# Ledger of designs, part 55: designed miniproteins, single chains, continued (4)

Each design is a single chain, and the fold is of that chain. pLDDT is the mean over its residues in the fold that is shown.

## One batch from the design tools (miniprotein)

Design m14013
Fold by ESMFold2-Fast:
Structure m14013 (fold): chain A 55 residues (1-55)
Amino acid sequence: MTEEERQRIVDGALQLAAAGFSKEQVLELVRKQLEGVLSQEEIDEVLAEVEKALG
């Protein structure tokens, strides 16, 4: 996964949080969207970045 792809995912997650979704809802939505597209390891890494960005 490139840094640009990771940044795009993080930005999307922040937009969901700004729209009123909880941190748990954002993490679940991102995970479901990436299942079957990225490996489990890549999903875990990007979810860690999203969680860090959300606080």
Scores: mean pLDDT 82

Design m14014
Fold by ESMFold2-Fast:
Structure m14014 (fold): chain A 80 residues (1-80)
Amino acid sequence: SPLQERAERLLEELRELAEEAKENSDKLSPVFFAELAVLGASASFLLAYGEGIPEEQLEKEIALLEERLRELREELEELK
């Protein structure tokens, strides 16, 4: 499904951001890593249990996580 594919892409992008964040760990607060971990857990939950969630709600939840990932990526880029 398109929503499952979005959740899978979100998890992949979170993995990539986590590796990049690890390389810049001395420049990042522990809060950044905590937020990244929460996003990963949330995305994994939606991927595992998304079929039980109404499609409109699932799309909204995925979009919110996608927006937060974008914000964290921008935070990391500002430190370069």
Scores: mean pLDDT 84

Design m14015
Fold by ESMFold2-Fast:
Structure m14015 (fold): chain A 98 residues (1-98)
Amino acid sequence: MEEAEKLTTEGIKALNQGRYEEAVEYFKKSLELDPNDVTALINLGYALLLLGRYEEAVEYFRKALELDPNNLVALGNLATALYLLGRDEEADELVDKM
């Protein structure tokens, strides 16, 4: 939806400026308006990853993949988060699907 897309755009700008906590807030607000926005889910996961909040990042990347199972950005970022958590076997299985 248009308002959700605007919030996602502001979140991406915050990410690019290194304002990761602000980016998280923008993406969360976007998802309140459009809970199934794959772009917002992936970018929220990525912002959480950059904040070291790896388990939360995994949850949002998995939700993105439930909506778009072949999304290579979500698959790659999920694998990265799993490697950072020491869940190497799960990460390797995802990379094999890419």
Scores: mean pLDDT 87

Design m14016
Fold by ESMFold2-Fast:
Structure m14016 (fold): chain A 78 residues (1-78)
Amino acid sequence: LIPPLSDEQVAAGAAAFRAWADDLAARGELSPEAAEELVARLTALMRAAGAAPDAAAAEAQFRAMVRAVAAALEAAAA
Protein backbone atom coordinates (compact mmCIF):
# COMPACT_ATOMS: atom_id res chain seq x y z
CA LEU A 1 0.00 0.00 0.00
CA ILE A 2 3.06 2.27 0.18
CA PRO A 3 4.34 2.48 -3.44
CA PRO A 4 3.85 6.03 -4.75
CA LEU A 5 1.30 6.47 -7.53
CA SER A 6 1.64 9.00 -10.32
CA ASP A 7 -1.16 11.49 -10.97
CA GLU A 8 -1.74 9.65 -14.25
CA GLN A 9 -2.26 6.35 -12.41
CA VAL A 10 -4.64 8.01 -9.95
CA ALA A 11 -6.54 9.62 -12.85
CA ALA A 12 -6.81 6.25 -14.63
CA GLY A 13 -8.13 4.64 -11.45
CA ALA A 14 -10.59 7.48 -10.94
CA ALA A 15 -11.82 7.13 -14.54
CA ALA A 16 -12.38 3.39 -14.07
CA PHE A 17 -14.24 4.02 -10.81
CA ARG A 18 -16.34 6.74 -12.45
CA ALA A 19 -17.32 4.38 -15.27
CA TRP A 20 -18.31 1.76 -12.70
CA ALA A 21 -20.27 4.28 -10.60
CA ASP A 22 -21.98 5.64 -13.72
CA ASP A 23 -23.07 2.10 -14.62
CA LEU A 24 -24.54 1.63 -11.13
CA ALA A 25 -26.36 4.97 -11.38
CA ALA A 26 -27.68 4.09 -14.85
CA ARG A 27 -29.10 0.87 -13.37
CA GLY A 28 -30.79 2.85 -10.59
CA GLU A 29 -28.68 1.13 -7.91
CA LEU A 30 -26.96 4.33 -6.77
CA SER A 31 -27.88 8.00 -7.04
CA PRO A 32 -25.69 10.15 -9.32
CA GLU A 33 -24.80 12.31 -6.30
CA ALA A 34 -23.69 9.30 -4.23
CA ALA A 35 -21.70 8.00 -7.20
CA GLU A 36 -19.82 11.31 -7.56
CA GLU A 37 -19.04 11.38 -3.82
CA LEU A 38 -17.70 7.82 -3.84
CA VAL A 39 -15.48 8.47 -6.86
CA ALA A 40 -14.08 11.63 -5.25
CA ARG A 41 -13.30 9.87 -1.96
CA LEU A 42 -11.69 6.87 -3.66
CA THR A 43 -9.57 9.18 -5.80
CA ALA A 44 -8.45 11.00 -2.64
CA LEU A 45 -7.67 7.61 -1.04
CA MET A 46 -5.40 6.63 -3.92
CA ARG A 47 -3.66 10.01 -4.13
CA ALA A 48 -2.89 10.42 -0.42
CA ALA A 49 -1.62 6.86 -0.01
CA GLY A 50 0.58 7.25 -3.07
CA ALA A 51 2.06 10.56 -1.86
CA ALA A 52 3.31 9.31 1.53
CA PRO A 53 7.11 8.86 1.71
CA ASP A 54 7.16 6.29 4.52
CA ALA A 55 5.10 3.44 5.96
CA ALA A 56 3.76 5.32 9.00
CA ALA A 57 2.60 8.33 6.97
CA ALA A 58 1.06 6.10 4.29
CA GLU A 59 -0.78 4.07 6.93
CA ALA A 60 -2.20 7.20 8.59
CA GLN A 61 -3.39 8.60 5.25
CA PHE A 62 -4.88 5.27 4.23
CA ARG A 63 -6.76 4.91 7.52
CA ALA A 64 -8.21 8.42 7.33
CA MET A 65 -9.50 7.87 3.81
CA VAL A 66 -10.87 4.39 4.51
CA ARG A 67 -12.90 6.09 7.26
CA ALA A 68 -14.13 8.72 4.79
CA VAL A 69 -15.18 6.07 2.26
CA ALA A 70 -16.90 4.04 5.00
CA ALA A 71 -18.82 7.14 6.11
CA ALA A 72 -19.94 7.84 2.53
CA LEU A 73 -21.08 4.23 2.07
CA GLU A 74 -22.98 4.28 5.38
CA ALA A 75 -24.70 7.54 4.37
CA ALA A 76 -25.63 6.05 0.98
CA ALA A 77 -27.01 2.90 2.64
CA ALA A 78 -29.06 4.79 5.24
Scores: mean pLDDT 67

Design m14017
Fold by ESMFold2-Fast:
Structure m14017 (fold): chain A 56 residues (1-56)
Amino acid sequence: TEPVVPELPSVEEIGKALAARLERLGAPQSLIDEAKAAKSWKEVKEAALKFHDWLR
């Protein structure tokens, strides 16, 4: 593999990674499903904000 400028992960990959982290932390299934269903950066940010609210 050629060492080139890091490729940005797809929105779907980031959503899945966030969902996997949420599962490990025991977050509600609704938050996990929302992260998995994210199709845009805005949706990923919204899921992350809800996660922060849940952590409080």
Scores: mean pLDDT 73

Design m14018
Fold by ESMFold2-Fast:
Structure m14018 (fold): chain A 68 residues (1-68)
Amino acid sequence: SAKEELERAEEFLRSIPEVKVSREGEDTIIAETTLSVEEQIGVALRLIGDYPLLEVSVKGNVITVRAL
């Protein structure tokens, strides 16, 4: 389910030392990073590949993950 994918995505993001994870409501994760742009894109692509029920977007140093 999208909820289970969101929980797994949160655990993955929390495992990265350069990522600060917070929740915005029940369906959205905000990941603020100190990663380089290339590293951020790598993380976002991995999320897109592993969690097809989630919407992933990157803006500046922030990755947003939302359950569809």
Scores: mean pLDDT 86

Design m14019
Fold by ESMFold2-Fast:
Structure m14019 (fold): chain A 75 residues (1-75)
Amino acid sequence: MGSEEQKRRAEELLRRAEEVLERAERSPDREEAIRLAREALELAMEALRIATEKELILRAIGLALRAIGLLFELS
């Protein structure tokens, strides 16, 4: 059963989302920051769809909210 593979995939997506979001938050280019924040949001939402562990779900929600907040600030 693919539950361990789903957990690993969710963890990988969250790791990538965190990396992309940190790049977005540090980018001096508004257009790049928007692109990266959208990418981070998509990765966090994909992780949320496949995550079953409470900790992974909360991390995905947290990253998605941070990305949404950044997008609103940059809009």
Scores: mean pLDDT 85

Design m14020
Fold by ESMFold2-Fast:
Structure m14020 (fold): chain A 100 residues (1-100)
Amino acid sequence: TVDQLVNEISKDFKLSVEDVEIIRKTLEELLLEHEYNVEKIKSKLFDDLVDENLDFDGNEVLEAVKTASLSSLKNQKNREFAAKLLILQYLNEHDVVLTP
């Protein structure tokens, strides 16, 4: 379930309550849009990483991902981008398979 995956990500990265909510919302939207297909989600997240229209401070986003402090980012688009990077990192490291 989405809640199980969110709990595993939260435990692995030791996320705050606010950051857990950001991850939960982002992950729920991705899972519903792509019918729980992890490979499609990974592909979509990779495409988002190369989106030249995304307005962000790369250093601030990378630091927030490294420290698992998504709520520290003042710009909502940067928070969403950092959440997507964290999710992609987790999926790549753990080879997560959800029911297709």
Scores: mean pLDDT 69

Design m14021
Fold by ESMFold2-Fast:
Structure m14021 (fold): chain A 93 residues (1-93)
Amino acid sequence: NDNLIALDLFSKILLTRAIHKYPDTLTQEEWADHWGLSRSTVSRLARKSPVEVAREVAEEMERLNLPEEARQLLVDLLREVGAEPEVIAALER
């Protein structure tokens, strides 16, 4: 399901933004538990900027040949949560 893939990719960008915006809120292990991800995945995301993760997501969407509707869904969701302009711009290329 293309929309489900877009939601998974959105979740990774959202998590990276949350870790960088609220670094003292949760430990990496707690972020992993709450997001249903491995601790190693959270550690990898925490070492990247949100814009770097957004660029990787844009590349993954291209690789998977996701339809424009799925890309637009991800962009709309990021706008709804108040993502930084540079994060949104990375997905509009």
Scores: mean pLDDT 79

Design m14023
Fold by ESMFold2-Fast:
Order: structure tokens, then sequence, then C-alpha cells
Structure m14023 (fold): chain A 66 residues (1-66)
């Protein structure tokens, strides 16, 4: 599954989240804008659900399935 992730908060928050995502071997991250990234998951359904839930828990982060 691929998600468009848009960061509306601070640069610190964006950098912290992006670094955590890049550190995962089951995740592919592509920068498509200044504060917008495409995130593709290659892992288990459980890991996928947990990561999407974590991203959506932050009200300054917009997550859209593409």
Amino acid sequence: MTYRVTFKGSVEQMIGTVLRLIGRPDVEVERVGENTYLVTYHGSPEAHEALVAELRADPSVEVEEV
C-alpha cells in the first residue's frame, strides 16, 4: 500500500517522523514535495496498520491512500 503523507506541523516533527520511516527496511519513502512524501509498505499487515495508525494519530499530519 502507498500513502501520501503531508506534514503541516514543525520542521522538527517532520524530520523526526521521516527519519523513523527511512530507518525501516520494510518501508520505501520518496520525497515528492517540500513537506509531502510517498510512503510504500512491504511488511506485514499488522506492522502496516500500526504505522498508519501512528501517523494518523498526529493531527498535524495528513495521510491519504493513493
Scores: mean pLDDT 78

Design m14024
Fold by ESMFold2-Fast:
Structure m14024 (fold): chain A 56 residues (1-56)
Amino acid sequence: MAEARRLAREALEAARRGDRETALRLGGEAVARALAAGDEELARRIQLELGELLGF
């Protein structure tokens, strides 16, 4: 699922830049795409990594 991974990468980059709104939007899209593809492990990993960067 190349698109879910691309969106996740962009979300993490936005989080590092301090753009929380973009990070949450792109991260949400990445999780939704991963779940639609049946990749629950990828969805969980995206949520955990993004949460760590955003301080959740």
Scores: mean pLDDT 80

Design m14025
Fold by ESMFold2-Fast:
Structure m14025 (fold): chain A 72 residues (1-72)
Amino acid sequence: SIQLRPIDPEKLREEIERVAKEMLEGLESDPSVTREDVERAREEALKNPENPESLLASEIVALALMRLAVER
């Protein structure tokens, strides 16, 4: 849906942390995946949620925004 007002940075930060934690826990079930890549993506998403550099960081931000949009 189209949102006219931007998401609060504080709320986005908290939601990014939640999404990243869930992603890390899910990723831990796969022996072939690297947790460090996901941890780096989380840090990137927290530093620059508007311009994430990695695909994983972009996915984390997108999921966080989607969750905030559902509640708002």
Scores: mean pLDDT 71

Design m14026
Fold by ESMFold2-Fast:
Structure m14026 (fold): chain A 80 residues (1-80)
Amino acid sequence: MEKEKKALEKLQEKLLKLDPSIFKELRSNPPNSEEAKKLGLLAQLEVLKLELEMAKEMEDEEAVKIIEEEIKELEEKLKE
């Protein structure tokens, strides 16, 4: 769990702080690679987890339920 969260945070930071040269490499690699798809899903999962924490702090029950369902769906896609 802890190691997964740390990896997701690093992937999110890399995606958000990518240099223009890295975007050029990503553009050259079609999103058909499993690694590229997994990287995108991991970044989305980390963002959703942060949004979940905020929604819980605001006691927004509807937002919490929606975000938790999206997290579960992404986690299932990442499992295999």
Scores: mean pLDDT 65

Design m14027
Fold by ESMFold2-Fast:
Structure m14027 (fold): chain A 73 residues (1-73)
Amino acid sequence: PPSPAELEELKKKFREEAEKLIELLRKLGFPEEDIELFRRALELALAGEESSLSEEERERVEEIEEKFLEKLK
């Protein structure tokens, strides 16, 4: 299993990438409520608690991801 030091390093890298994605979402004109939900989903994934999202929240995150990918085309 990952050591505490390895987990800390992975979490640091994940947070750095997450902040870049959040900044890109803002640049692409996503509404703040979608950005906040996406950020929450990333934080829950980092904690290993992605199952804490409701079915409706998961569906909304998927919609945000689809729109994000469309804007990158």
Scores: mean pLDDT 76

Design m14028
Fold by ESMFold2-Fast:
Structure m14028 (fold): chain A 62 residues (1-62)
Amino acid sequence: MEENIQKAKKHYEEALKALDAGNLQEAATHLRKAVNYYLKAGKEEEADKLIEEFTRRAEAAV
């Protein structure tokens, strides 16, 4: 469980870095991995929050 949460956080950080660099495809790939790891950890609410936060940030970045 803890390993999946750590992997989710790592991938989300990579998604944000890719977004800041303008690499939307890489950002989306890392976001999907982060969401998947949170779901494996039973953290559905956290997965939903990541999607919402990322979408808001992506809209602001464009």
Scores: mean pLDDT 80

Design m14031
Fold by ESMFold2-Fast:
Structure m14031 (fold): chain A 92 residues (1-92)
Amino acid sequence: SEAERLAEEALRLAREARRLALEALRLAGRDRRALNLAIAAAIRAAGAEFLARLALETGNLELAEEALREAREALELAREALRLAREAAARE
């Protein structure tokens, strides 16, 4: 179903966002912006994963679409967090 397809994509993106956010947390040191973005990304990724699982269980298309939106936002935050964390790590 379309709901299943979107929810599975949301889970894939949410897992990637969590992975990148965790890497950013490891590298951020004392960079407050990188830390804050990584935490925000991790929270949104967890929310997206919850909504995606609920969409899979219920077959609800709107929940699957919301999960995908949240997963995409989490991934963008995680990528920015990792970029800032890598810059902070390069400066010591």
Scores: mean pLDDT 90

Design m14032
Fold by ESMFold2-Fast:
Structure m14032 (fold): chain A 82 residues (1-82)
Amino acid sequence: SEVEELLEELRRLVDEAEEAVRAGDLERAEELLSRFNDVARQLEQLIETLSPEEQEEARKELRELERRALSVYAALLAQKAA
C-alpha cells in the first residue's frame, strides 16, 4: 500500500539520519531530517483520505517515527552546541 511504502521510506530516512549523527556527519543528518519532514507531510495528507480505523493505526506508526526523528534532532543540536 502507499501508506506502507511511505512508512518504510520514513523508517529508512530516520535510520540513515541516526547513522549520520553517530558518524558526525551533521550536514547529512540535517538533509535526511528535512526529507523525513517532507515525506511525513505527504503521509499525513494520505492518512486524511483513509477510514478512521486505518487513520488511527497509521498515525500511531507515524508518531513513533516522529519521536525517533525528534531524538535525532536533539542529538544533532547537542553536537552543534558542543
Scores: mean pLDDT 87

Design m14033
Fold by ESMFold2-Fast:
Structure m14033 (fold): chain A 86 residues (1-86)
Amino acid sequence: MERLEKLKEIAEQIKKAIDEGKTHIVLRVSKEDLELIREHPEELFKLLNAKPAAEPQEGLIDGRPAVVLQFEKDGKIYTVVFVEEP
């Protein structure tokens, strides 16, 4: 129950950034939210009505754990970078 609500909140943040004209979006998220994104990228894509453009990428940004998702929506490619908050 709480998992789906958190993913919906994340999807809403992404939708708002897209509405603002952003194609490269950086979101700072809690460790718990980053784990949800890592475990359920497909559910996030469904909430965004988007098609995956690449496999999810994991790494470090400024020494912090990060997940990068790329997806296609309405013929346009979007990149979202999720970085763990300290």
Scores: mean pLDDT 83

Design m14034
Fold by ESMFold2-Fast:
Structure m14034 (fold): chain A 61 residues (1-61)
Amino acid sequence: SMSRQQLLEGSKHLQEALEAAKAGDLEKAREHVKKAGEHLGFSEKEIEWVFDQIRKAAEKA
């Protein structure tokens, strides 16, 4: 089962990914999504899906 620490670390990386994407740094955003996936147990396909959602959210902001 996932610990609170893993959820917290994953959530921090997802927030950092969104901020990087808003700044136009898509490479940094992808790196943060990959780090979130390491904590949250994302597959490669889930990492790509999450990155696409973050990119789209940043474009709307």
Scores: mean pLDDT 85

Design m14035
Fold by ESMFold2-Fast:
Order: structure tokens, then C-alpha cells, then sequence
Structure m14035 (fold): chain A 74 residues (1-74)
């Protein structure tokens, strides 16, 4: 999936590739409330494992609006 591609890019310190992949994942699932918050956490912390954990377990440390605004600013 595009989200997993973004996580792999984060693990390889390829931030621009991670951002592009997360934006693509969001375009494919625009109503997913957990994707953008998890992507924001992953990009800012550079911790792909925790970002994946948050997304898989439906745990959000940011609002949807904060996650979307962050990705759209990049």
C-alpha cells in the first residue's frame, strides 16, 4: 500500500518520498481518519514503527484536521 511505502521511506530517511507516498495514500482513502495523523507523527518524529502502531490500532495523537493541514503544507 502507499501508506506502507511511506513507512519504508521513513525507515530509509527518504522524507520527500515518504511525504509523496502518504499524500498518495490519503488520495486513495480520503475518509480515513487515522492516516493523516499517523503520517504527521511519523514524519515529525522519524519513527515509522510508532506511526504504524498508531495507525493499525486506531490511536490518534493529532486531530484529523491537524494531520491534513500538516500534509497539505508539505
Amino acid sequence: SAFNTGLEALKNDQIDNAVSAFKKALEENPEDKYLAPAAKYGIESKNADVAEYLYKNKISVYSVEEGLAYLNSL
Scores: mean pLDDT 87

Design m14036
Fold by ESMFold2-Fast:
Structure m14036 (fold): chain A 61 residues (1-61)
Amino acid sequence: MEELLDEITALVLAETHTPEQARELGKRLGLSDETIERMVRAVQDPAAREELLKRVEELLK
């Protein structure tokens, strides 16, 4: 559950916020450095965002 929530949060922030905002919110939510860096990459890199989206879709099945 926690992993799914983290992935959904990262995806939503990557799609709706700037890299700076996503990093700030991720820190406030207690996301790991690894998750924050992946999220920030997804904001700037469409390929990273597609990978994150696919992972969330599989977890939501």
Scores: mean pLDDT 76

Design m14037
Fold by ESMFold2-Fast:
Structure m14037 (fold): chain A 55 residues (1-55)
Amino acid sequence: SEKELKLLLFRIARDATLFVVERIRKENPQADPAFVEQLEESARRLEKEIEELEK
């Protein structure tokens, strides 16, 4: 279903975003804090969308 495909996509996008944030923190701790914050905010929005779709 469309809902199942959206859930899969959002879960993958969230996990990928969080993976990138972890890699930046470990390998490039001097990266722009604003960029890292934008990625974390994007992950939070994806988590909220996942929660709404799981209702």
Scores: mean pLDDT 85

Design m14038
Fold by ESMFold2-Fast:
Structure m14038 (fold): chain A 58 residues (1-58)
Amino acid sequence: GAMEEKMEELERKAVLAILEGDGAAASEYLRELARLFEEQGDFEKAERLLKLADEISK
């Protein structure tokens, strides 16, 4: 569905930004992805993504 497609797109964008060394872009995509996981009730995965975003943005 549309949510799953958006999550897959954000995951691809985050991975590409990480590979390109763009920590700011990667952090933004990871935070948006975490928000979508929270909306689906996956709080554990959302928290892990937020921690990764914080580490990458420092």
Scores: mean pLDDT 84

Design m14039
Fold by ESMFold2-Fast:
Structure m14039 (fold): chain A 95 residues (1-95)
Amino acid sequence: SKGEEAVEVLRENAEILIELGKENDNEGYIELGERLLEAAEKVEEAIENKDVKLLEEVKKELEELLELAKKGKDPRTVELLSKSLEAVEKALEEL
């Protein structure tokens, strides 16, 4: 399902950010990765319970993080957040 794909994308992108943060001593990347792991848990709960509002909340959180990344001109973070947002949007359409 698109919901399960969204959970996988969020977890994969979180792992990438946490790994990059640890390798480069960048606490911001680690914190962002942890936030994506939290978002993945919320998406998993939303698809299990068919909670559209919770999934919309996750979408809003990702949109806010993406805008901050764009302002910071971090192309890697923008790419990972854009993919995460797209996956959540597709999950919303199937819920």
Scores: mean pLDDT 87

Design m14040
Fold by ESMFold2-Fast:
Structure m14040 (fold): chain A 104 residues (1-104)
Amino acid sequence: KEEAAELLREAAEKLLEAAELTDDEELQAILRKAAEELREAAREVEEAENAEEALEIAREALRRAKDLLDFFENGVSFPNKEKVIELIREAIELLEEAIRLLEE
């Protein structure tokens, strides 16, 4: 569904905003890679032949976003870590909304 795909793209933008809040090149790369994976998932959701396929793609994206959250929450402290975590949580909210739309 187009609306679900757009929410995945909005989630990707949140991760790109998070990448701008860290000066650590490795952490920036992780966040940018996660954003690219969400953009790919959005395209796959739009190309899905049915709601079941789109839902599986969105659920996998959510699982990966939650893994990303756990990585940052349990990782080393850095400036703006709390804001980065907040943006990842916002991305997760958008992904959960996308899943709800695909279930209806």
Scores: mean pLDDT 86

Design m14041
Fold by ESMFold2-Fast:
Structure m14041 (fold): chain A 55 residues (1-55)
Amino acid sequence: SPETRERIRELSRRIDELVREAERAVAAGAPQERIDELLAEVLRAHDELVALEES
């Protein structure tokens, strides 16, 4: 559906943004708690993306 395709595009953009943010956080020496939060968000977005693609 158009809605599913848009959601997949949104999740792909979100994953890319979160990965870049996590890379910047690591490079900047951010607290491990912040890095873990960003990685958890990436995993959640990725799981949703996979579920939508398998539907």
Scores: mean pLDDT 86

Design m14042
Fold by ESMFold2-Fast:
Structure m14042 (fold): chain A 88 residues (1-88)
Amino acid sequence: EARRLLQQGERARSEGDYEKAIELYQKALEVADTPVRAAALNQLGRSLLELGDYEKAIEAYEESLKLDPSNGEAKRNLEEAKKKLEES
């Protein structure tokens, strides 16, 4: 179930529907094990970043990295979100 919700969220995000993607990733977080939870938090952060909610994106990426510290994509996305918040 959690992986299906991640796939649906990723489709919504690819279609530019970031609000629907966020909803689906949040639903995935409610039922996910640790690996899927880390992935859902990273994708939640990406969608929040696209909507310009940099502070929430940072929180999501930091939580993802607590669960999966080796995720290079989440590290790069975190740095981008911090830079955008600083520039705001």
Scores: mean pLDDT 84

Design m14043
Fold by ESMFold2-Fast:
Structure m14043 (fold): chain A 68 residues (1-68)
Amino acid sequence: QPRVEVTLADGRRVVVTPPVSQRELAEALGVSQATVSRVMKRLGLTGPLSAREALLVALELGKDARLV
């Protein structure tokens, strides 16, 4: 399964291995769970996130992210 690589504002690279919960994604991205929940609601996403869904959330939050 593909993974999501995210480059944070401080230059750190984080690799997320789906499926991930809202909490796990928020922690990996360095944002609040409320922030991830709001984006997921806008995108119509629920439950554990696939690689593609996690990528969409990261991109919506303005993160530099890609599938690896």
Scores: mean pLDDT 83

Design m14044
Fold by ESMFold2-Fast:
Structure m14044 (fold): chain A 56 residues (1-56)
Amino acid sequence: MMEELARRAIEAAERTGDERFVEETREAVRKLIEAGDIETLERLARLAEELAEKLE
């Protein structure tokens, strides 16, 4: 479950084309997985997905 949320967040960040945002998202995902904070990870995935859709 956490792995799927992590993948969704990173893939969405990659779709924005913002390399810095991708790196920040990868680091945030790593820290959230280490903390077991699934709720914040889900929010991050949704935010990244919304940003990717908005930039299309």
Scores: mean pLDDT 80

Design m14045
Fold by ESMFold2-Fast:
Structure m14045 (fold): chain A 76 residues (1-76)
Amino acid sequence: MTREEVEEMLKAAGQPTSVADEILRAAEEDPEIRQLLEEALEALRAGDLERVRRLVLEVLVEIGIRELVKGVERVT
């Protein structure tokens, strides 16, 4: 998965491409986020823009949840 592929998914979802590097880092760290991105890339290749938007939103939500969980784990 390349930065350019993530940027194309973000453009299709109407999201800012500036978050592409953060998404790539999260995907390398979290297999669940990586799976969601791979599904979004397949949807993009199929031209299913509604599915791309939904999956990109799920990735962003998972990143937010992961950051919250990491904060708790560091304290615990």
Scores: mean pLDDT 76

Design m14046
Fold by ESMFold2-Fast:
Structure m14046 (fold): chain A 79 residues (1-79)
Amino acid sequence: IDPSLNNSGEELKEQVKELAKEAIEYAKKGDKVKATAKLAAAYIVLIAASNAGQLSEEEYEELKKYLKEVEEEVDKILK
């Protein structure tokens, strides 16, 4: 079985945060398309992880709140 099995929930949280950071980085570069794509990917990973039961309700809500703040920051940068 995959080496990630022991850390799958933590790995998914890290992936969501990394995608969110990449969204901000692309926004700062003026790449609206890539910034939006990375933000969308972060939400997709978050929803998929929640549906698979790999995140607690608390972890899901915290990450969702974080992504909402990232979305607002991306929107401000991209004006």
Scores: mean pLDDT 79

Design m14047
Fold by ESMFold2-Fast:
Structure m14047 (fold): chain A 58 residues (1-58)
Amino acid sequence: SAAELYLRVAAHDLGVSVGTVRELVRDPTRAKLEEVARKAGVSPATVRRGVESLRRVL
């Protein structure tokens, strides 16, 4: 329940879908972080920060 809210907040911050964020949390490879960052129009560091925040609360 709470996990879904955290995923939605991170998806909003990254400008991507919740499904995309779930995949990053499960298997955060450098290539996947860079691809999501490019699609979202943000830096890879921004994507990594979002994933780290989610892992802290999930």
Scores: mean pLDDT 76

Design m14048
Fold by ESMFold2-Fast:
Order: sequence, then C-alpha cells, then structure tokens
Structure m14048 (fold): chain A 97 residues (1-97)
Amino acid sequence: SKEFEEALEHIKKAKEYLEQGDYAEALKHLQKAYEILKELEKKGADEKEINYVLGELYYQLGLMYESLKDYDSAKALFEKAKELFLKAGDEEAAKKV
C-alpha cells in the first residue's frame, strides 16, 4: 500500500541520517514510520507486511545503538528484527541481521 511505501521511505531516510551520525533526525523518521504502522494495524492491514516493515525499523534502531557502542541494546534490537522478519516469512532478510 501507499502507507507501507511511506513507512519504508521514512526508514530509508533514517538509514541515511544514521550514516551521517544525525541520530536525532534518524529517530524522528523511525518514529514517523512506527506511527504509520500503528495506524495500518488499526485498519486491519496485513500482519506479515507490518512485521516486515517493523523488522526494518528495529534493524535500523539496532544499527544506531551499535554506532553508540551500546552493544547490549543493539543485540536485543537485532534479535527483535530477526524475529519480525521470520514472522513476515522473509528468511533472507532475517539472515542479513
């Protein structure tokens, strides 16, 4: 859906800001993606699509905490991302975490 594309675009922008070291802007875009996903869930959107995009979101959060050298938080976020990708049926995305 257009809303899933908008959530993924926010996650992509978050990745770009993380690569620049702008954690505040990255978090802002991840928050916008999360709010879109919550509204889609309320509307009865497909759980597998929600889990996939949420997996991408948690993966970017994990990368942020790894960059901050908070390895315990990063590990927990990566484990959550992997679980979400597996629930979405995307074994290849899960392997990349």
Scores: mean pLDDT 89

Design m14049
Fold by ESMFold2-Fast:
Structure m14049 (fold): chain A 70 residues (1-70)
Amino acid sequence: LSEELRKEIEGAVLLLQAATDLAVARSKGDEKKAEIYQKAIDELVKALREGNLEEARKIFEKYQKEIEKM
């Protein structure tokens, strides 16, 4: 795999993971977690559109820490 393709795959995986977490939170009626995941998805989409995988990783880490502290 090329480095470019590897970065695209990594970004897609982060986004899919956040989207899955959002769907699960919504199915459970967990509005607090759903709000955190929705915000994370919006920020991840923006970072990935800018080609900034480093920022996407930071966003992912940030929301995981927010969920862990709940």
Scores: mean pLDDT 83

